# Designs tried in a protein design run: designed miniproteins, single chains, continued (4). Part 30

Each design is a single chain, and the fold is of that chain. pLDDT is the mean over its residues in the fold that is shown.

## One batch from the design tools (miniprotein)

Design m13020
Fold by ESMFold2-Fast:
Structure m13020 (fold): chain A 65 residues (1-65)
Amino acid sequence: MSAEQRARAEAARENLVAAFARDPSLFDIDGAAEAFRAYMLSLGFSEEEAERLAEEVREEMLSLL
């Protein structure tokens, strides 16, 4: 992946996790992970990479509960 793709993915993950940590009750975790996966695909990540990144953010959100 390019440095630009990586930076955008990392920023998106940090923003989502920060928003979730602020108020977890506003989030459907599975829906948030699916939206994140779709966004990763739009950034040019492969389906395998997008699924891995979405799973990582889902695990992180679950760890904050």
Scores: mean pLDDT 81

Design m13021
Fold by ESMFold2-Fast:
Structure m13021 (fold): chain A 115 residues (1-115)
Amino acid sequence: APSPEEAALQAIAEVVRAHFASPRPLTDEEADAIIDGVEARLRAAGVSPETIAKIREMVRDIVDAIRNDEDKTITYELPVSDDEVVKITVKITPNPEHPGLFDVDVRVERVPKPP
């Protein structure tokens, strides 16, 4: 099964690619269909329901930020073990010179579970 980090990065990549392949912003229905497809594959691959739920929330936040031309930083913590979480930080920056273009920076870190 993919790691929580790999699962999250794959979900982000698929949604971002689908958005940029479209001549218009994704609709809520189109975004939900992509997320549902990713969720079904992750579930079939044995990724935990808790991790899938957090990935779904993260992907939806990313799609909403891109659709609304928001300058936004999104941080999620995915459980990996009793002692560790994977912290994923996604920074979305609209290009002010080109409406509809964005920079998407993704940072992934394994950190000790907060007390």
Scores: mean pLDDT 70

Design m13022
Fold by ESMFold2-Fast:
Structure m13022 (fold): chain A 75 residues (1-75)
Amino acid sequence: SPSDQRMKAISDFERAFRRFLDLVQNNAPVSEIRRALREMERAYDKVEEAGAHGGLLTNMRNLIEGGRLYLQELE
């Protein structure tokens, strides 16, 4: 169902975000952290396509933007 697709997309985003945080916390190579951020961006696109609530989408965009700023500081 559309609801099941949406819940899966949200779960996939949560996993991508947790992976990003784990890599940051463990001081992983910038290339790995950058790949994890791209995975978050791809997961976000699927959440948006699945029609998630606007408030959730805003929160997810803020997490992605935070990750971009973190990577910019490392460069």
Scores: mean pLDDT 88

Design m13023
Fold by ESMFold2-Fast:
Structure m13023 (fold): chain A 62 residues (1-62)
Amino acid sequence: MKILVASKDGDEAFLTAKLLREAGHEVIPAPNASEEEAEELAKELGADAVVRSVEEAEELLK
C-alpha cells in the first residue's frame, strides 16, 4: 500500500516512514506538513492511508 507519513516532529516522521518501509509498504514522506495539507497530498498522490505517528503506524501494521 501507499502510505503518507505526516508528523509535526521531523524525527518521528522519519522513524515512522522507516518502520512502514521495513514492513514492505511504499511511503510518501511529508515531514512537518499540516494535517490538512497531508490529507490533500494523500488524495492527490493516491495514498491508501495517512499516518502521523509511530503508534499509528504500529496499529496499521497490526
Scores: mean pLDDT 77

Design m13024
Fold by ESMFold2-Fast:
Structure m13024 (fold): chain A 72 residues (1-72)
Amino acid sequence: SSEIEALKARIKALMADLDKNPDLAPEVKQAKLQELVALYDEIIALMRKVNAAPEEIAREESKLATLRELLG
């Protein structure tokens, strides 16, 4: 799906931005992490709609769970 590929590209870009800018203010970093959570929620929802393999969905859910723990 072109939509899933677009979301993957956005996630990759946002993660690269976080890695490139380690000196971000805490509130800015928190906002970017919240955006990552929203993007992972969206990609998981799309994967469910296209009946992606359960193992693939589980991997993305695991990444989302880790991000949510970081946010509190």
Scores: mean pLDDT 84

Design m13025
Fold by ESMFold2-Fast:
Structure m13025 (fold): chain A 71 residues (1-71)
Amino acid sequence: GPVEAAKEAGKLLKEYIEKGEVSEEAAELADRAGVALATGDVATARRYIDRLEELGYHELARRLRELLETV
């Protein structure tokens, strides 16, 4: 559900930050996607995930899209 998807998105973001694999812009986009997932706002979450893909964060975007399918 939305809350579980958001928690998993938060874990993913934390992993990427700890590895130094995201910029501040990418971290902000991933955080906003997680907030949208928590509220069940699939359309908004998809927009932020698509922006991450455009920035080259293909694997992070893919993993977040998998969570979006669980909302």
Scores: mean pLDDT 86

Design m13026
Fold by ESMFold2-Fast:
Formats: C-alpha cells, structure tokens, sequence
Structure m13026 (fold): chain A 71 residues (1-71)
C-alpha cells in the first residue's frame, strides 16, 4: 500500500499488533521496533532519503501481514 502522509501511516498501522521492521531499497532491515510510533517515524525518515523503503508488519509467526511505501 502506498501512503502519502504520517496520519495515513498511523491509521493503517494502528489496528496491527505485530512486529514492525523497516526495509531499505537495498534490502537492509531495521528493527524489530518495540514501539509502533518509533517504527513509523523511522520509516518516514528513511523514506525521505530512500523512496524504495518499506514498512513491513509481521505477525507472531513471522508472516508478512502488511507492507507500506511512503511517497
């Protein structure tokens, strides 16, 4: 999903209780983040320099349940 504002990222991530990681366009993952808000801020900050960065949400079993791109 492509998101264009901080509020859209927060709203999309808010119902999700999984593990948050940020993946760069180079495939480097940052996290896991203990705090969803920290993950979102890191994602937006990284995306401002790397438009290929993704916010990835993993469930308790390590399955990808959501992916977000900021543009």
Amino acid sequence: MVLTSYEEVVAAAKPLSGTFVVETSAGTRYGPFEDRDKAILAFISISSRDPGARLIVLDADGNVVAEFVFR
Scores: mean pLDDT 76

Design m13027
Fold by ESMFold2-Fast:
Structure m13027 (fold): chain A 87 residues (1-87)
Amino acid sequence: SAADRAKAEEVEAKVDKAAEEGKGFLVIAMDETTTPEQARASLPAGKKLLKLAIEAGAEVELLAFSGASEESKEALKELEKYVEELR
């Protein structure tokens, strides 16, 4: 959708800006191509990367695009909660 495209472009601009400033940036995104198995498998790696990113002072973005499964949305919510717990 146009909204999903706008989200992606906005995040890409943020990533470019962070790179210019010497900052890390972590993006975790899920869409209709993300299988429930992949969503579940992303949680351990996602949490590890989020912790590393936040401890390093990096920026993080979690994105659900249109068509993302309920399982993908639940995985992203768990990662969001983990980010809050690290702050």
Scores: mean pLDDT 81

Design m13028
Fold by ESMFold2-Fast:
Structure m13028 (fold): chain A 90 residues (1-90)
Amino acid sequence: MAEELIELARKEKVEAILAESKSKKATEIGKKAAEELGIPFIPVESAVEGVELAKRMKVPALILTDSKEEAEKAKKLAEELKMNVTVVVL
């Protein structure tokens, strides 16, 4: 899982990994991938807030969640905002 995230991050040239703090899986995998890539790991309350934070930071990012519904909301927001973010469901 972390290796797949690292490959995706390299392909998308992301500069940060944001993960839902309530998801232990998203947090553990995201933190490990961020450490391996040498980029910031940022805990967020939701994937939607992750997209909004990435927009404020003006960075391409991976947004991690364990909720398909939350991921779909975050993907829609990212498209509406024309953000270079990739939302991943774990």
Scores: mean pLDDT 84

Design m13029
Fold by ESMFold2-Fast:
Structure m13029 (fold): chain A 87 residues (1-87)
Amino acid sequence: TEQAKQQGLNMVKNSESLSQNTLEIGKQLGNEDVIKQAQDIQDQTAKLKTQINNATTRDDVVSVMQQAAQQGAKSSSLIMKMREEKR
């Protein structure tokens, strides 16, 4: 479970990095909708970081990993949307 917990922590950190990059791109483009959505993703990811640090079972770790993957997917979707709108 310690190895799974480290993988979960890495997934949360990756989601955190993606949301930070999405926020910076949104700010550079002046897209307030993207900025607000990226901030929401950061808030959710911060909660997941607390949950993974407090996780004591494999089920807790798996739940956090699934939620972190969903937040990462949201960041990726926002980046793709911004790229399409720039055309």
Scores: mean pLDDT 80

Design m13030
Fold by ESMFold2-Fast:
Structure m13030 (fold): chain A 61 residues (1-61)
Amino acid sequence: MSPAAAARLAGREGGLSEEVERELARLATDGASVDEIAAVLRRHGMTDAQARSAAELLRAS
């Protein structure tokens, strides 16, 4: 992930609704794949490349 993409994710994560934050937390708890997390992020306006990189970072965290 580029530093610009990581910063954009951090800004977006801080701006996400509680509903989206709960969905991401549920997916992480359930051991969801990068593809599943990326699908949620894509639904909320990220490009496929951004969503995939963001999902990988969140999965690793």
Scores: mean pLDDT 65

Design m13031
Fold by ESMFold2-Fast:
Structure m13031 (fold): chain A 71 residues (1-71)
Amino acid sequence: MEEARALAIARLEELRETEVETVKDPEKRARLLAIVDATIAELRAHTGSFQDLLEIVASQGPAILAILNSK
């Protein structure tokens, strides 16, 4: 569980450092950053099962993709 959570957090931190900078609209960039940061915080705070971790990622994924696809 912890290894999977750490990997998910690392991937989101990488997205924050790489993909966020490619969003040229300041409002969309700020929104993407807020969603990513909130998801990382939720993953760090959550003590549940691997299933719960997947549910967190699945719930936030569409919002992140929508912003990235509209940049």
Scores: mean pLDDT 72

Design m13032
Fold by ESMFold2-Fast:
Structure m13032 (fold): chain A 89 residues (1-89)
Amino acid sequence: MKEEYLKKLEELAKEAEEIEKEVEEAVKKKDVKKLEELLEKAKKIAEKLKELLKDPSLPPELKEQAKLMLKQVEELIKKIEETIKKLKE
């Protein structure tokens, strides 16, 4: 059902927003351990989005939305990895 996929995407979007907020706080505190935990959470969201994109039952409208979310989450992952690298140096 379209509504079921929309709910899953909304849940993933909410989780991604919480991670972004926690990343900002962890960067200010230079908390490498927290950033590593947030990186793992972001990677799990990206994997769930990739699984949704492989589902042939996903409506075309939601497929484009999921692609945009995946791109944003992958950019977030890259930023977290780069920040961890800089803090460890």
Scores: mean pLDDT 84

Design m13033
Fold by ESMFold2-Fast:
Structure m13033 (fold): chain A 83 residues (1-83)
Amino acid sequence: MTLVVDVPGTIGEEAESLGVDPEEAIKRAAERIAGMAKKLAEADPSLEKVVIRAEDTPSGIALGERAKELLEKAGIETELVVE
């Protein structure tokens, strides 16, 4: 089974507009996405791969790459697709 996760393309820009550190916002979003995917993988042992779909924006790419790193560190095969 393959899990497909879409990540937001503007989270860093939105955070900056609210006076929040964009890097911290991206980090927290990546941790949340990775955490949810890990729990799903634990619940379904047929999960073989996670595909992260990111918008072709600096924020989307940064979020997608960070989520991929966290999932790969947890032993989950992960592919990043930039649209």
Scores: mean pLDDT 80

Design m13034
Fold by ESMFold2-Fast:
Structure m13034 (fold): chain A 77 residues (1-77)
Amino acid sequence: KLLEKVEELINSSEEELKEYEREARSLPGEEAQELLLKMLEIPEEVKKKINELAIKKKLSLFAVLGILKKALEEEEK
């Protein structure tokens, strides 16, 4: 489940969280747009939980985007 993967990834080391942030900042425009479109499809309840976790961990927007991209990729698998 997406929320479970996000929670797992958000509990990663500080170094891994910084890596997710860097990956998100380096996304090609086409891939970044696709990720944003996928974010719009996430149920409100799940988005609320992700937002609460991000606030708790004091994550930047790019760190959240990187974590979300990774979680979506792992869910697809």
Scores: mean pLDDT 76

Design m13035
Fold by ESMFold2-Fast:
Structure m13035 (fold): chain A 92 residues (1-92)
Amino acid sequence: SMINPETEKELDEADIMAYKYIQEANENPDDEELQRRAIAGLIGLILGLNPEELEKIVELALKKPLEEVKRLLDKVRNGEISKEELFEELEK
């Protein structure tokens, strides 16, 4: 879908990145790497991450098993983990 250039310019860059990862994962449900990127994107949307923080979460999530990344998303959704604690957990 084509987004109007003015609308794209008004969107947060991190939100655009997150939605792109989510779309790519929805189009490829059996691709575990794309699922990890999408979950990192969802975490970014929930925590209000900037683009640099989102890129770092994606990089770290790709190094973890999909089940671990899903567990971290659940903790974020439940408010059980802060942004700082999430980075610490992913860097283990």
Scores: mean pLDDT 79

Design m13036
Fold by ESMFold2-Fast:
Structure m13036 (fold): chain A 81 residues (1-81)
Amino acid sequence: MEAAPVRRIHVRIEGTAKDEESLEAMRKLAQELEAEGLDVKFEGDKVYIEGVFPTRAEADALVMQMKNLSSEVKQEIVEED
């Protein structure tokens, strides 16, 4: 009830689209993420996603989605107190 830790889970994900179809799927995902307040950058075949989630589970879900769309995924998850 009290002293619930207000943690911010910073997520950085770099995905390399395996194909043009995957790239389009990433663009749709980017629109959803931007609506959630995340920053998405698109450079060639790479997509960079950076933002903050309230829970680790949501961060993990995004990583799994990126792994399904990407041939290579680099992820960095940092919890801030």
Scores: mean pLDDT 76

Design m13037
Fold by ESMFold2-Fast:
Order: C-alpha cells, then structure tokens, then sequence
Structure m13037 (fold): chain A 94 residues (1-94)
C-alpha cells in the first residue's frame, strides 16, 4: 500500500509537472484517480492537496506542506478538502 501510493504519487507529480498545466488538467486527473464525486469548485483545492501528497512521497516535504496549506485556504469550508488534509497527516505518520 505505502509503496503503491509512493509510486502513484511520483507518477502523478511527474505527469502534472511535465505534461499538464498544474491548474488546468490536474483537477480532472485527481478526480479520475480518486474515483470520488468531488464538486467542481473544490477540485482545484483537492488537486493541490493531492499534489502535496505526491511531493511528500518524492521527499519534498516543505513544498508539500505549503501546497497543503494553500489547498486548505482555497476551500476552507469544504469538508472534502478537510478530509484530504487529514489523509495527508495520516500518510505523513506512515
């Protein structure tokens, strides 16, 4: 599970970084990967948190933390974004 998440995170980050606009295509890709019915307005915030997870698995924890906070600030009242922030904290402790 941990190795699978690390590989998916690395692949996701490289794809977003090199082949896709981080804000243009990322929300659709995140929604596709998670198979979650995420409201369109929350998708950018969720995408930032997922990118933070990917950066964490690539060893860039400072940038990951910054994107995590940015995603939370973008949708502070979203319970879905709060759940993904909690997921990041659980994965960080793994």
Amino acid sequence: VSEELRRLGAEGFELVSKENSPYGHWPAMVASVTNTDVPEEDRLAVALVMRAIALHYLGRTEEAQRLLEEGRRLAPDSPIVADYVDLYHRLFNL
Scores: mean pLDDT 61

Design m13038
Fold by ESMFold2-Fast:
Structure m13038 (fold): chain A 85 residues (1-85)
Amino acid sequence: MSPREQVNEALLEAGSLMSTLTGDPYYLYLAQSLSRTSSIEEQIKRTEEWLERIRELSKTLDPELQEDVEKRVKKIEELLEKAKK
């Protein structure tokens, strides 16, 4: 998988999580748009901004949902790290 593909996947996963946690499909649509139109650097920055917000939103969930969100966040962080190498 190329660095661009890894960043695209991380962004789409983060957008999907944001849409799920907020109930607003806007974040997934925005992620899809940015994955096609923005630079790798912009996609990384947006993904990192969303990860911070996801962590804030997850604090209001029950422990089982918090654990699921944490696993998905770790997957996104691993994709970003692989893209930076």
Scores: mean pLDDT 83

Design m13039
Fold by ESMFold2-Fast:
Structure m13039 (fold): chain A 72 residues (1-72)
Amino acid sequence: EKEKQEEEAKKESKEISEKAFEEVKRAPTREQQVEILEKAAEELKKIGEKYNSEIAKKMADNMLEMARILRE
C-alpha cells in the first residue's frame, strides 16, 4: 500500500520535473525560469501531500532552492 503510493508519487513527480526542466530550457529570461521552477515546486508539494511522499516533498524543496539561486 505505502510502497504503491510512493511509486505513483515518484512517477508523477518525475513527469512534473521533466516538463519543468524542458520549459526552463526554452524560457528566454531568468525571471521566466524562476516562475517555471516555483510553479513546478507547488505541484510537487501537492503530490507530496496527496501521497504523503518524502521524495516529492524533497523534489519541491530542490526546485525552490534552484529558483532562489537563479534570483541571485
Scores: mean pLDDT 81

Design m13040
Fold by ESMFold2-Fast:
Formats: C-alpha cells, sequence, structure tokens
Structure m13040 (fold): chain A 99 residues (1-99)
C-alpha cells in the first residue's frame, strides 16, 4: 500500500538523518503519522459505514460523526497529491542530507 511504502521511505530517511537530532525528530513524527494512517485503513469499513449513514442524515453519535469526518479527510489526503508531495519533499530532504 502507499502508506506502507511511505513508512518504509520515512524509516530509511530517518536513518540517513541520524546525526541531526532535529531532523530525526521530524521524521519520528511522520513515521508515527504513517502508522496511524495504516491503522485507520484497517478500520476503514466501520468508518465508511458511519460516513454513509451521516450522508443519509441518519442519527449518529458525536463520536461516530467525528470519526467519519476525520477518516474522510485523512483518506482524501492519503489518496490525493498531498501524500505524493510529502514523499517527494522527504526524498528531496534525504538527498540533500546525503550530499
Amino acid sequence: STAEKILEGLELARELAKDDPEIKKAFDYYIELAKLLIELGKTMQDVEDARRRLERGEPLTEEERRMAELAKKLVEAAEASDLERLERVLKEAAEAMHK
């Protein structure tokens, strides 16, 4: 999956940045974000069902509504050019640090 490939790329970039603690900490943040996206993907069916019910105007709990809205935004970001741009920026940063 795209998120898993991004995670692998982030872990490699973190290893290349190991001598810079500030850059390493930034990669730690993005690695945790990528792990969160993978976990959200595993619960996607439940969240998609909640989103569909929300769009139909069916009663949802406040928690189910927040989960449906959050997952929609995260999935759109994950499938959109934002993750592709993130991967590109991270590759450029790793390449600059390697020079």
Scores: mean pLDDT 61

Design m13041
Fold by ESMFold2-Fast:
Structure m13041 (fold): chain A 70 residues (1-70)
Amino acid sequence: SAAEIGRQGAIDLLRATADYEDKMWKAIQEGKKQNLPEEEIQKRLDEIEAEYQKTVDAIRAQLASDLAAA
């Protein structure tokens, strides 16, 4: 059903968001521990954000495909 598909999409997005937040936090903490320049830390954060955006786009594309097939 559309409701079950929507619920699965919501779970996938929650997991992706939790993963993103964990990666962001770890990158900031590790960068600070290593005394990395702010620009280098920001570059790592930008890479994590780009990966997260691709993951979200993939989840949304799958959700749209599943809803169209329902």
Scores: mean pLDDT 87

Design m13042
Fold by ESMFold2-Fast:
Structure m13042 (fold): chain A 85 residues (1-85)
Amino acid sequence: KAARQAAFMASLAAGSDRANALHREIQARVAAGAGLDALTDWLRARLAEAAARAAATGDMAWEVVAAMLGIELGILNIIKENEKK
């Protein structure tokens, strides 16, 4: 199915581009002095938004974004749990 194949490839490419943009946004926020709590809140908001869009549209691009944000949030939560004060 050419249409399904084209849509699949386009969604993967779009998802990768969005994931890279979000990764740079996280780096920019860290460089601007954002703390772990601020980053965690921002990532939770973006994850909820991406997950809602993925559920509403079935778009793999948003599923890729949600997975990426989930990984980043997981890493931040591990860092926060290991920080005592």
Scores: mean pLDDT 74

Design m13043
Fold by ESMFold2-Fast:
Structure m13043 (fold): chain A 70 residues (1-70)
Amino acid sequence: MEEAIREEARKRGAEVMKKFAEENGLTIPDENDLEKAMQWLAEKLTDEQKEELTKRLAEVQAEAAARLAA
């Protein structure tokens, strides 16, 4: 069920990014493209905000990796 875990990880990543953007008063123009959303946020966010977002996304990746290992 690797595909299901990958899809769930992408969904969680997109949700985390969208929520973080909304918390910082930003609206992602193309939320359906995770890569473009990341690039857009990288241009709009401060260094501190980028660090926090990276940390939250790393937690999503760690959870996905743990589920793949289980």
Scores: mean pLDDT 74

Design m13044
Fold by ESMFold2-Fast:
Structure m13044 (fold): chain A 75 residues (1-75)
Amino acid sequence: SLEELRKVAEEIIKLHEEYKKTGDPNLKAELSKKIAEFDRLFDELLKNPEEQEGALKIRSELFEKITGKKIEYKP
């Protein structure tokens, strides 16, 4: 659902903020896992035209919030 996608996006943002403060490599691994989860949910939502616009908006918002920070997108 769009709510699940938004929750995962918020988790990614929180993990990235913590990683920025602590430099903990375990947080980097968890971040990669959450990004992979977001990608899977996003792909499923794109299959439904009615949910596509909402999914794209959430992804755009997430991308904007994490742009300029060091983050690995590939798991």
Scores: mean pLDDT 75

Design m13045
Fold by ESMFold2-Fast:
Structure m13045 (fold): chain A 98 residues (1-98)
Amino acid sequence: MREFVEYDAAGRRVVYDSDLGVEGLYTPEVEALELWAERRDPEAARRLLLEALRRHAPGISEEQVEERLRALEIIAEAIREGKSLEEAARIAEEELAA
């Protein structure tokens, strides 16, 4: 399906891709997920999410940042392997659960 590109209030690119099922995610997570899932630049994906979290959630703990980065990695890898966003999110929840 066709990608729809929009910019949020912070000037960040939001991509809606029905094939990836990323509709409704927060802007930095959506863009970071696309970058990682496409294997274009995993470093840029991590950097983008970190910068967004530091800017928009300055009180976020290092533990919460690490959990979000780990979730992004798991979700992106699962989507790249052909899983839907819903199944990828479930896999991330399962792997991050003790």
Scores: mean pLDDT 61

Design m13046
Fold by ESMFold2-Fast:
Structure m13046 (fold): chain A 79 residues (1-79)
Amino acid sequence: SAKIKKVKEEIEKVDERIKTLENLKAKIKEQLAQMADQRNVMRPVMEAQLAKIDAEIEKLKKKREELRKKLAELEEKLA
């Protein structure tokens, strides 16, 4: 079914986006740890970016759950 394939592709894209954001979060956290003793003007910007990334990851996880539920419903409707 084209609909099932499309939902699977959407789930894959969401999973890749979550992975990308988690990798970015890890890099920012590592950079912040290196800056612990430094007066870096970018530190508040990076901390704000981490908060935005966390919010986006949670939003994407909810979207992934909704898509997985939709996929299960479509697979049950083998017409």
Scores: mean pLDDT 81

Design m13047
Fold by ESMFold2-Fast:
Structure m13047 (fold): chain A 68 residues (1-68)
Amino acid sequence: SEREKLRREYFKKLIEAKKNNDQAKIDEIVAEMEKLGLDSELDILRGTEVAMEEINRALDKLDAERAK
C-alpha cells in the first residue's frame, strides 16, 4: 500500500507539471520516479497521455463541427 501511495503522489505531481507545461519539473519528477523504481508506471502514464491527446482532438473536432 505504501508503493501505491507513492505512485499516486508522483502521478499527481507529474500530471500537475504537465498541465502547467513545466518541462523542468516534469524531468525532475521522472528522475525521482526512476530512482524509486516506478519505471513500469511511467509506461502506463505515457499511454494515458496518448489517450488524453486523442480525446482532446475529438473534442476539438466536435467544437469545429458546432461552429459551422
Scores: mean pLDDT 68

Design m13048
Fold by ESMFold2-Fast:
Structure m13048 (fold): chain A 83 residues (1-83)
Amino acid sequence: ADGFVEALRKELESHRSSLTPVEQEFGDLLIKIAEAVLNGDEKSMEAYIQQAVDLMVNNGLMTAEEARKVLEDFVSGIRTLRE
């Protein structure tokens, strides 16, 4: 059931030249989070969420609370797509 992850990878790769290095790293972390959710690996999922939160905060793009909410909404969306 990797159709969504494959679509995300293809979309990210198609736009990679127009993305900043931080946006590329964030996209790569979103793919890792999605894979961890699909595999039921809650520990890896939380670790990748924390890395993505730290990336956004350290680059002044979001607060930790805002970044965590975005990632929690993303995880919820991936779980819905498993139906």
Scores: mean pLDDT 79

Design m13049
Fold by ESMFold2-Fast:
Structure m13049 (fold): chain A 62 residues (1-62)
Amino acid sequence: SVEARLRQLFEDLAALKQKLLAAGKSDEEIAEEVQRFVTSRVGEPAGQSTRDAILAELERQK
């Protein structure tokens, strides 16, 4: 389901951020890696709705 896939993406993103922070990456480098990760997993045309849902969830958590 889309819901389960979104949960997995958030968990993977959290793990990626933790890994990059532990490696001493800058905030700019972390932001670039996160954006690339999301784009790679979601894709452009077919993943548009999923991308929007991910962004909405991130905004809700602020």
Scores: mean pLDDT 68

Design m13050
Fold by ESMFold2-Fast:
Structure m13050 (fold): chain A 64 residues (1-64)
Amino acid sequence: MSEIFQSLSPKQQKAVELARESRLKKPFAEIGKEVGLSEKTVRRVYLEVETEEGLRLIEEAVAK
């Protein structure tokens, strides 16, 4: 789990999980409406978490 994800509020964590589960098929605006956050907040936290986890996975793959 990313450190950014762990620092998020429960609503923000749920928004990130919903975005991942839908594989971005569900718009951020709809995810925000479901969790009670703005589209901008959902997009921002999702991108921050994905960027951190993506970098970590690359580092882990090249180390093995």
Scores: mean pLDDT 72

Design m13051
Fold by ESMFold2-Fast:
Structure m13051 (fold): chain A 80 residues (1-80)
Amino acid sequence: AEEAEIAEARARLEASIAALEAKAAATGDEKYKFLVELGREQLRVAEEILANRDDLEKAQALDDAFLAKHSERAAAVAAA
């Protein structure tokens, strides 16, 4: 069901964040710490999208806009 798919997607994102946290701890690289924060923000935005899932097209547009903005920020951090 939809709820099970959402739970699986959330678990996968949380696992990815945990893996990035482990890599940040192992390497001390601020880039991985930034990616962890970005992932946590993505999870939060996903929760807002789920609250509006009856308008999936608008929800998808919000997700796309979030990813675009954070791609620019991630590139800026990588360049610094």
Scores: mean pLDDT 70

Design m13052
Fold by ESMFold2-Fast:
Structure m13052 (fold): chain A 80 residues (1-80)
Amino acid sequence: MSEVKLVDFPKKDEVLAAIDKALSTLPPRNQEILRKVGELLEKGYSLEQAAQEVGISVETVQRLMREAREKSLEILKEIL
């Protein structure tokens, strides 16, 4: 469930919006991978376990997360 309380907090809302916007610029397959990995990490799974559940290598996950982070930072740079 989405938490309305997070939307009203500028810093967290802006970070989440930047991540969503960065993800939307990626191919749909990469978006699904990052979303699933994010969900697993949020549940306390390790990066290795998240990669296993999604069926990809840890290196691929790290690369995709880095790309998403870099894009999110560029978007946040505009918003900030």
Scores: mean pLDDT 69

Design m13053
Fold by ESMFold2-Fast:
Structure m13053 (fold): chain A 62 residues (1-62)
Amino acid sequence: MTALVRKVESVEEALQVLDEFLDISGSSGAEVSLDKQTKLLTLISDDSKSREETREEIKKLF
């Protein structure tokens, strides 16, 4: 299981961070959370999710 925490200012940045994370980790998707006060995006690799499902989850957080 691979995890990443990054500060993101926009949904576009968050989606770019996701794409880079999935490409590096080799995972199909990730569990996503966003702290709106700190703007920290947390990604945890999750092969039960697709990239498309994870992208939609990120969009709902903004």
Scores: mean pLDDT 83

Design m13054
Fold by ESMFold2-Fast:
Structure m13054 (fold): chain A 92 residues (1-92)
Amino acid sequence: KEELEELYKKAEEAYEKAKKTLEEAYKLAKEYSEEKAEEAKKLLELAEQRYEDAKKAYEKGDIEALKSALGGLEKLLEEGEKLLKEIKEKLK
């Protein structure tokens, strides 16, 4: 019962962090690397899709689907952080 609400809150937090990280990566990359900018944009679109999946799972009370969506968002955040680090290193 409380697990569903807690998972959804974690999904919202993961999405907001992923979005912020990927938007920063895209902004930095478009000045220096079209390839990295396109990669950031693609990951951002995937994060938006996973967050939509999380909202649908929450509306249906589907804990397993919500856990899956959260895991996807956490993975996209990790990939976004790695991409941002690579872009910052390339600028040195």
Scores: mean pLDDT 85

Design m13055
Fold by ESMFold2-Fast:
Structure m13055 (fold): chain A 72 residues (1-72)
Amino acid sequence: GKEFLKALYELAEGLKNADTSPEAREKFERALKELGDYVRSLMEGAKQRYGEEEARRILLEVGEKAKKLYDS
C-alpha cells in the first residue's frame, strides 16, 4: 500500500544522494535490498534495455510519481 510507495520514493531519493557520502550510498543499497528481488530485477531489465542513464531516469521518475501518490 502506501508503505510500498514510500519505499519507492525513498529509494529514488537515496539514488540522487548515493554519491554525496558513503552513508548515503549504503542507505540506497539497503533500501534496494529491502524492496526485494522483484524490484531489483525490474531495474536490471530497464538497465539492459535502455542503458544505465535511462534506467536511472526511469527510477527517479517512478519515485517522484510514488511520492505524489503517497502524499495524496
Scores: mean pLDDT 70

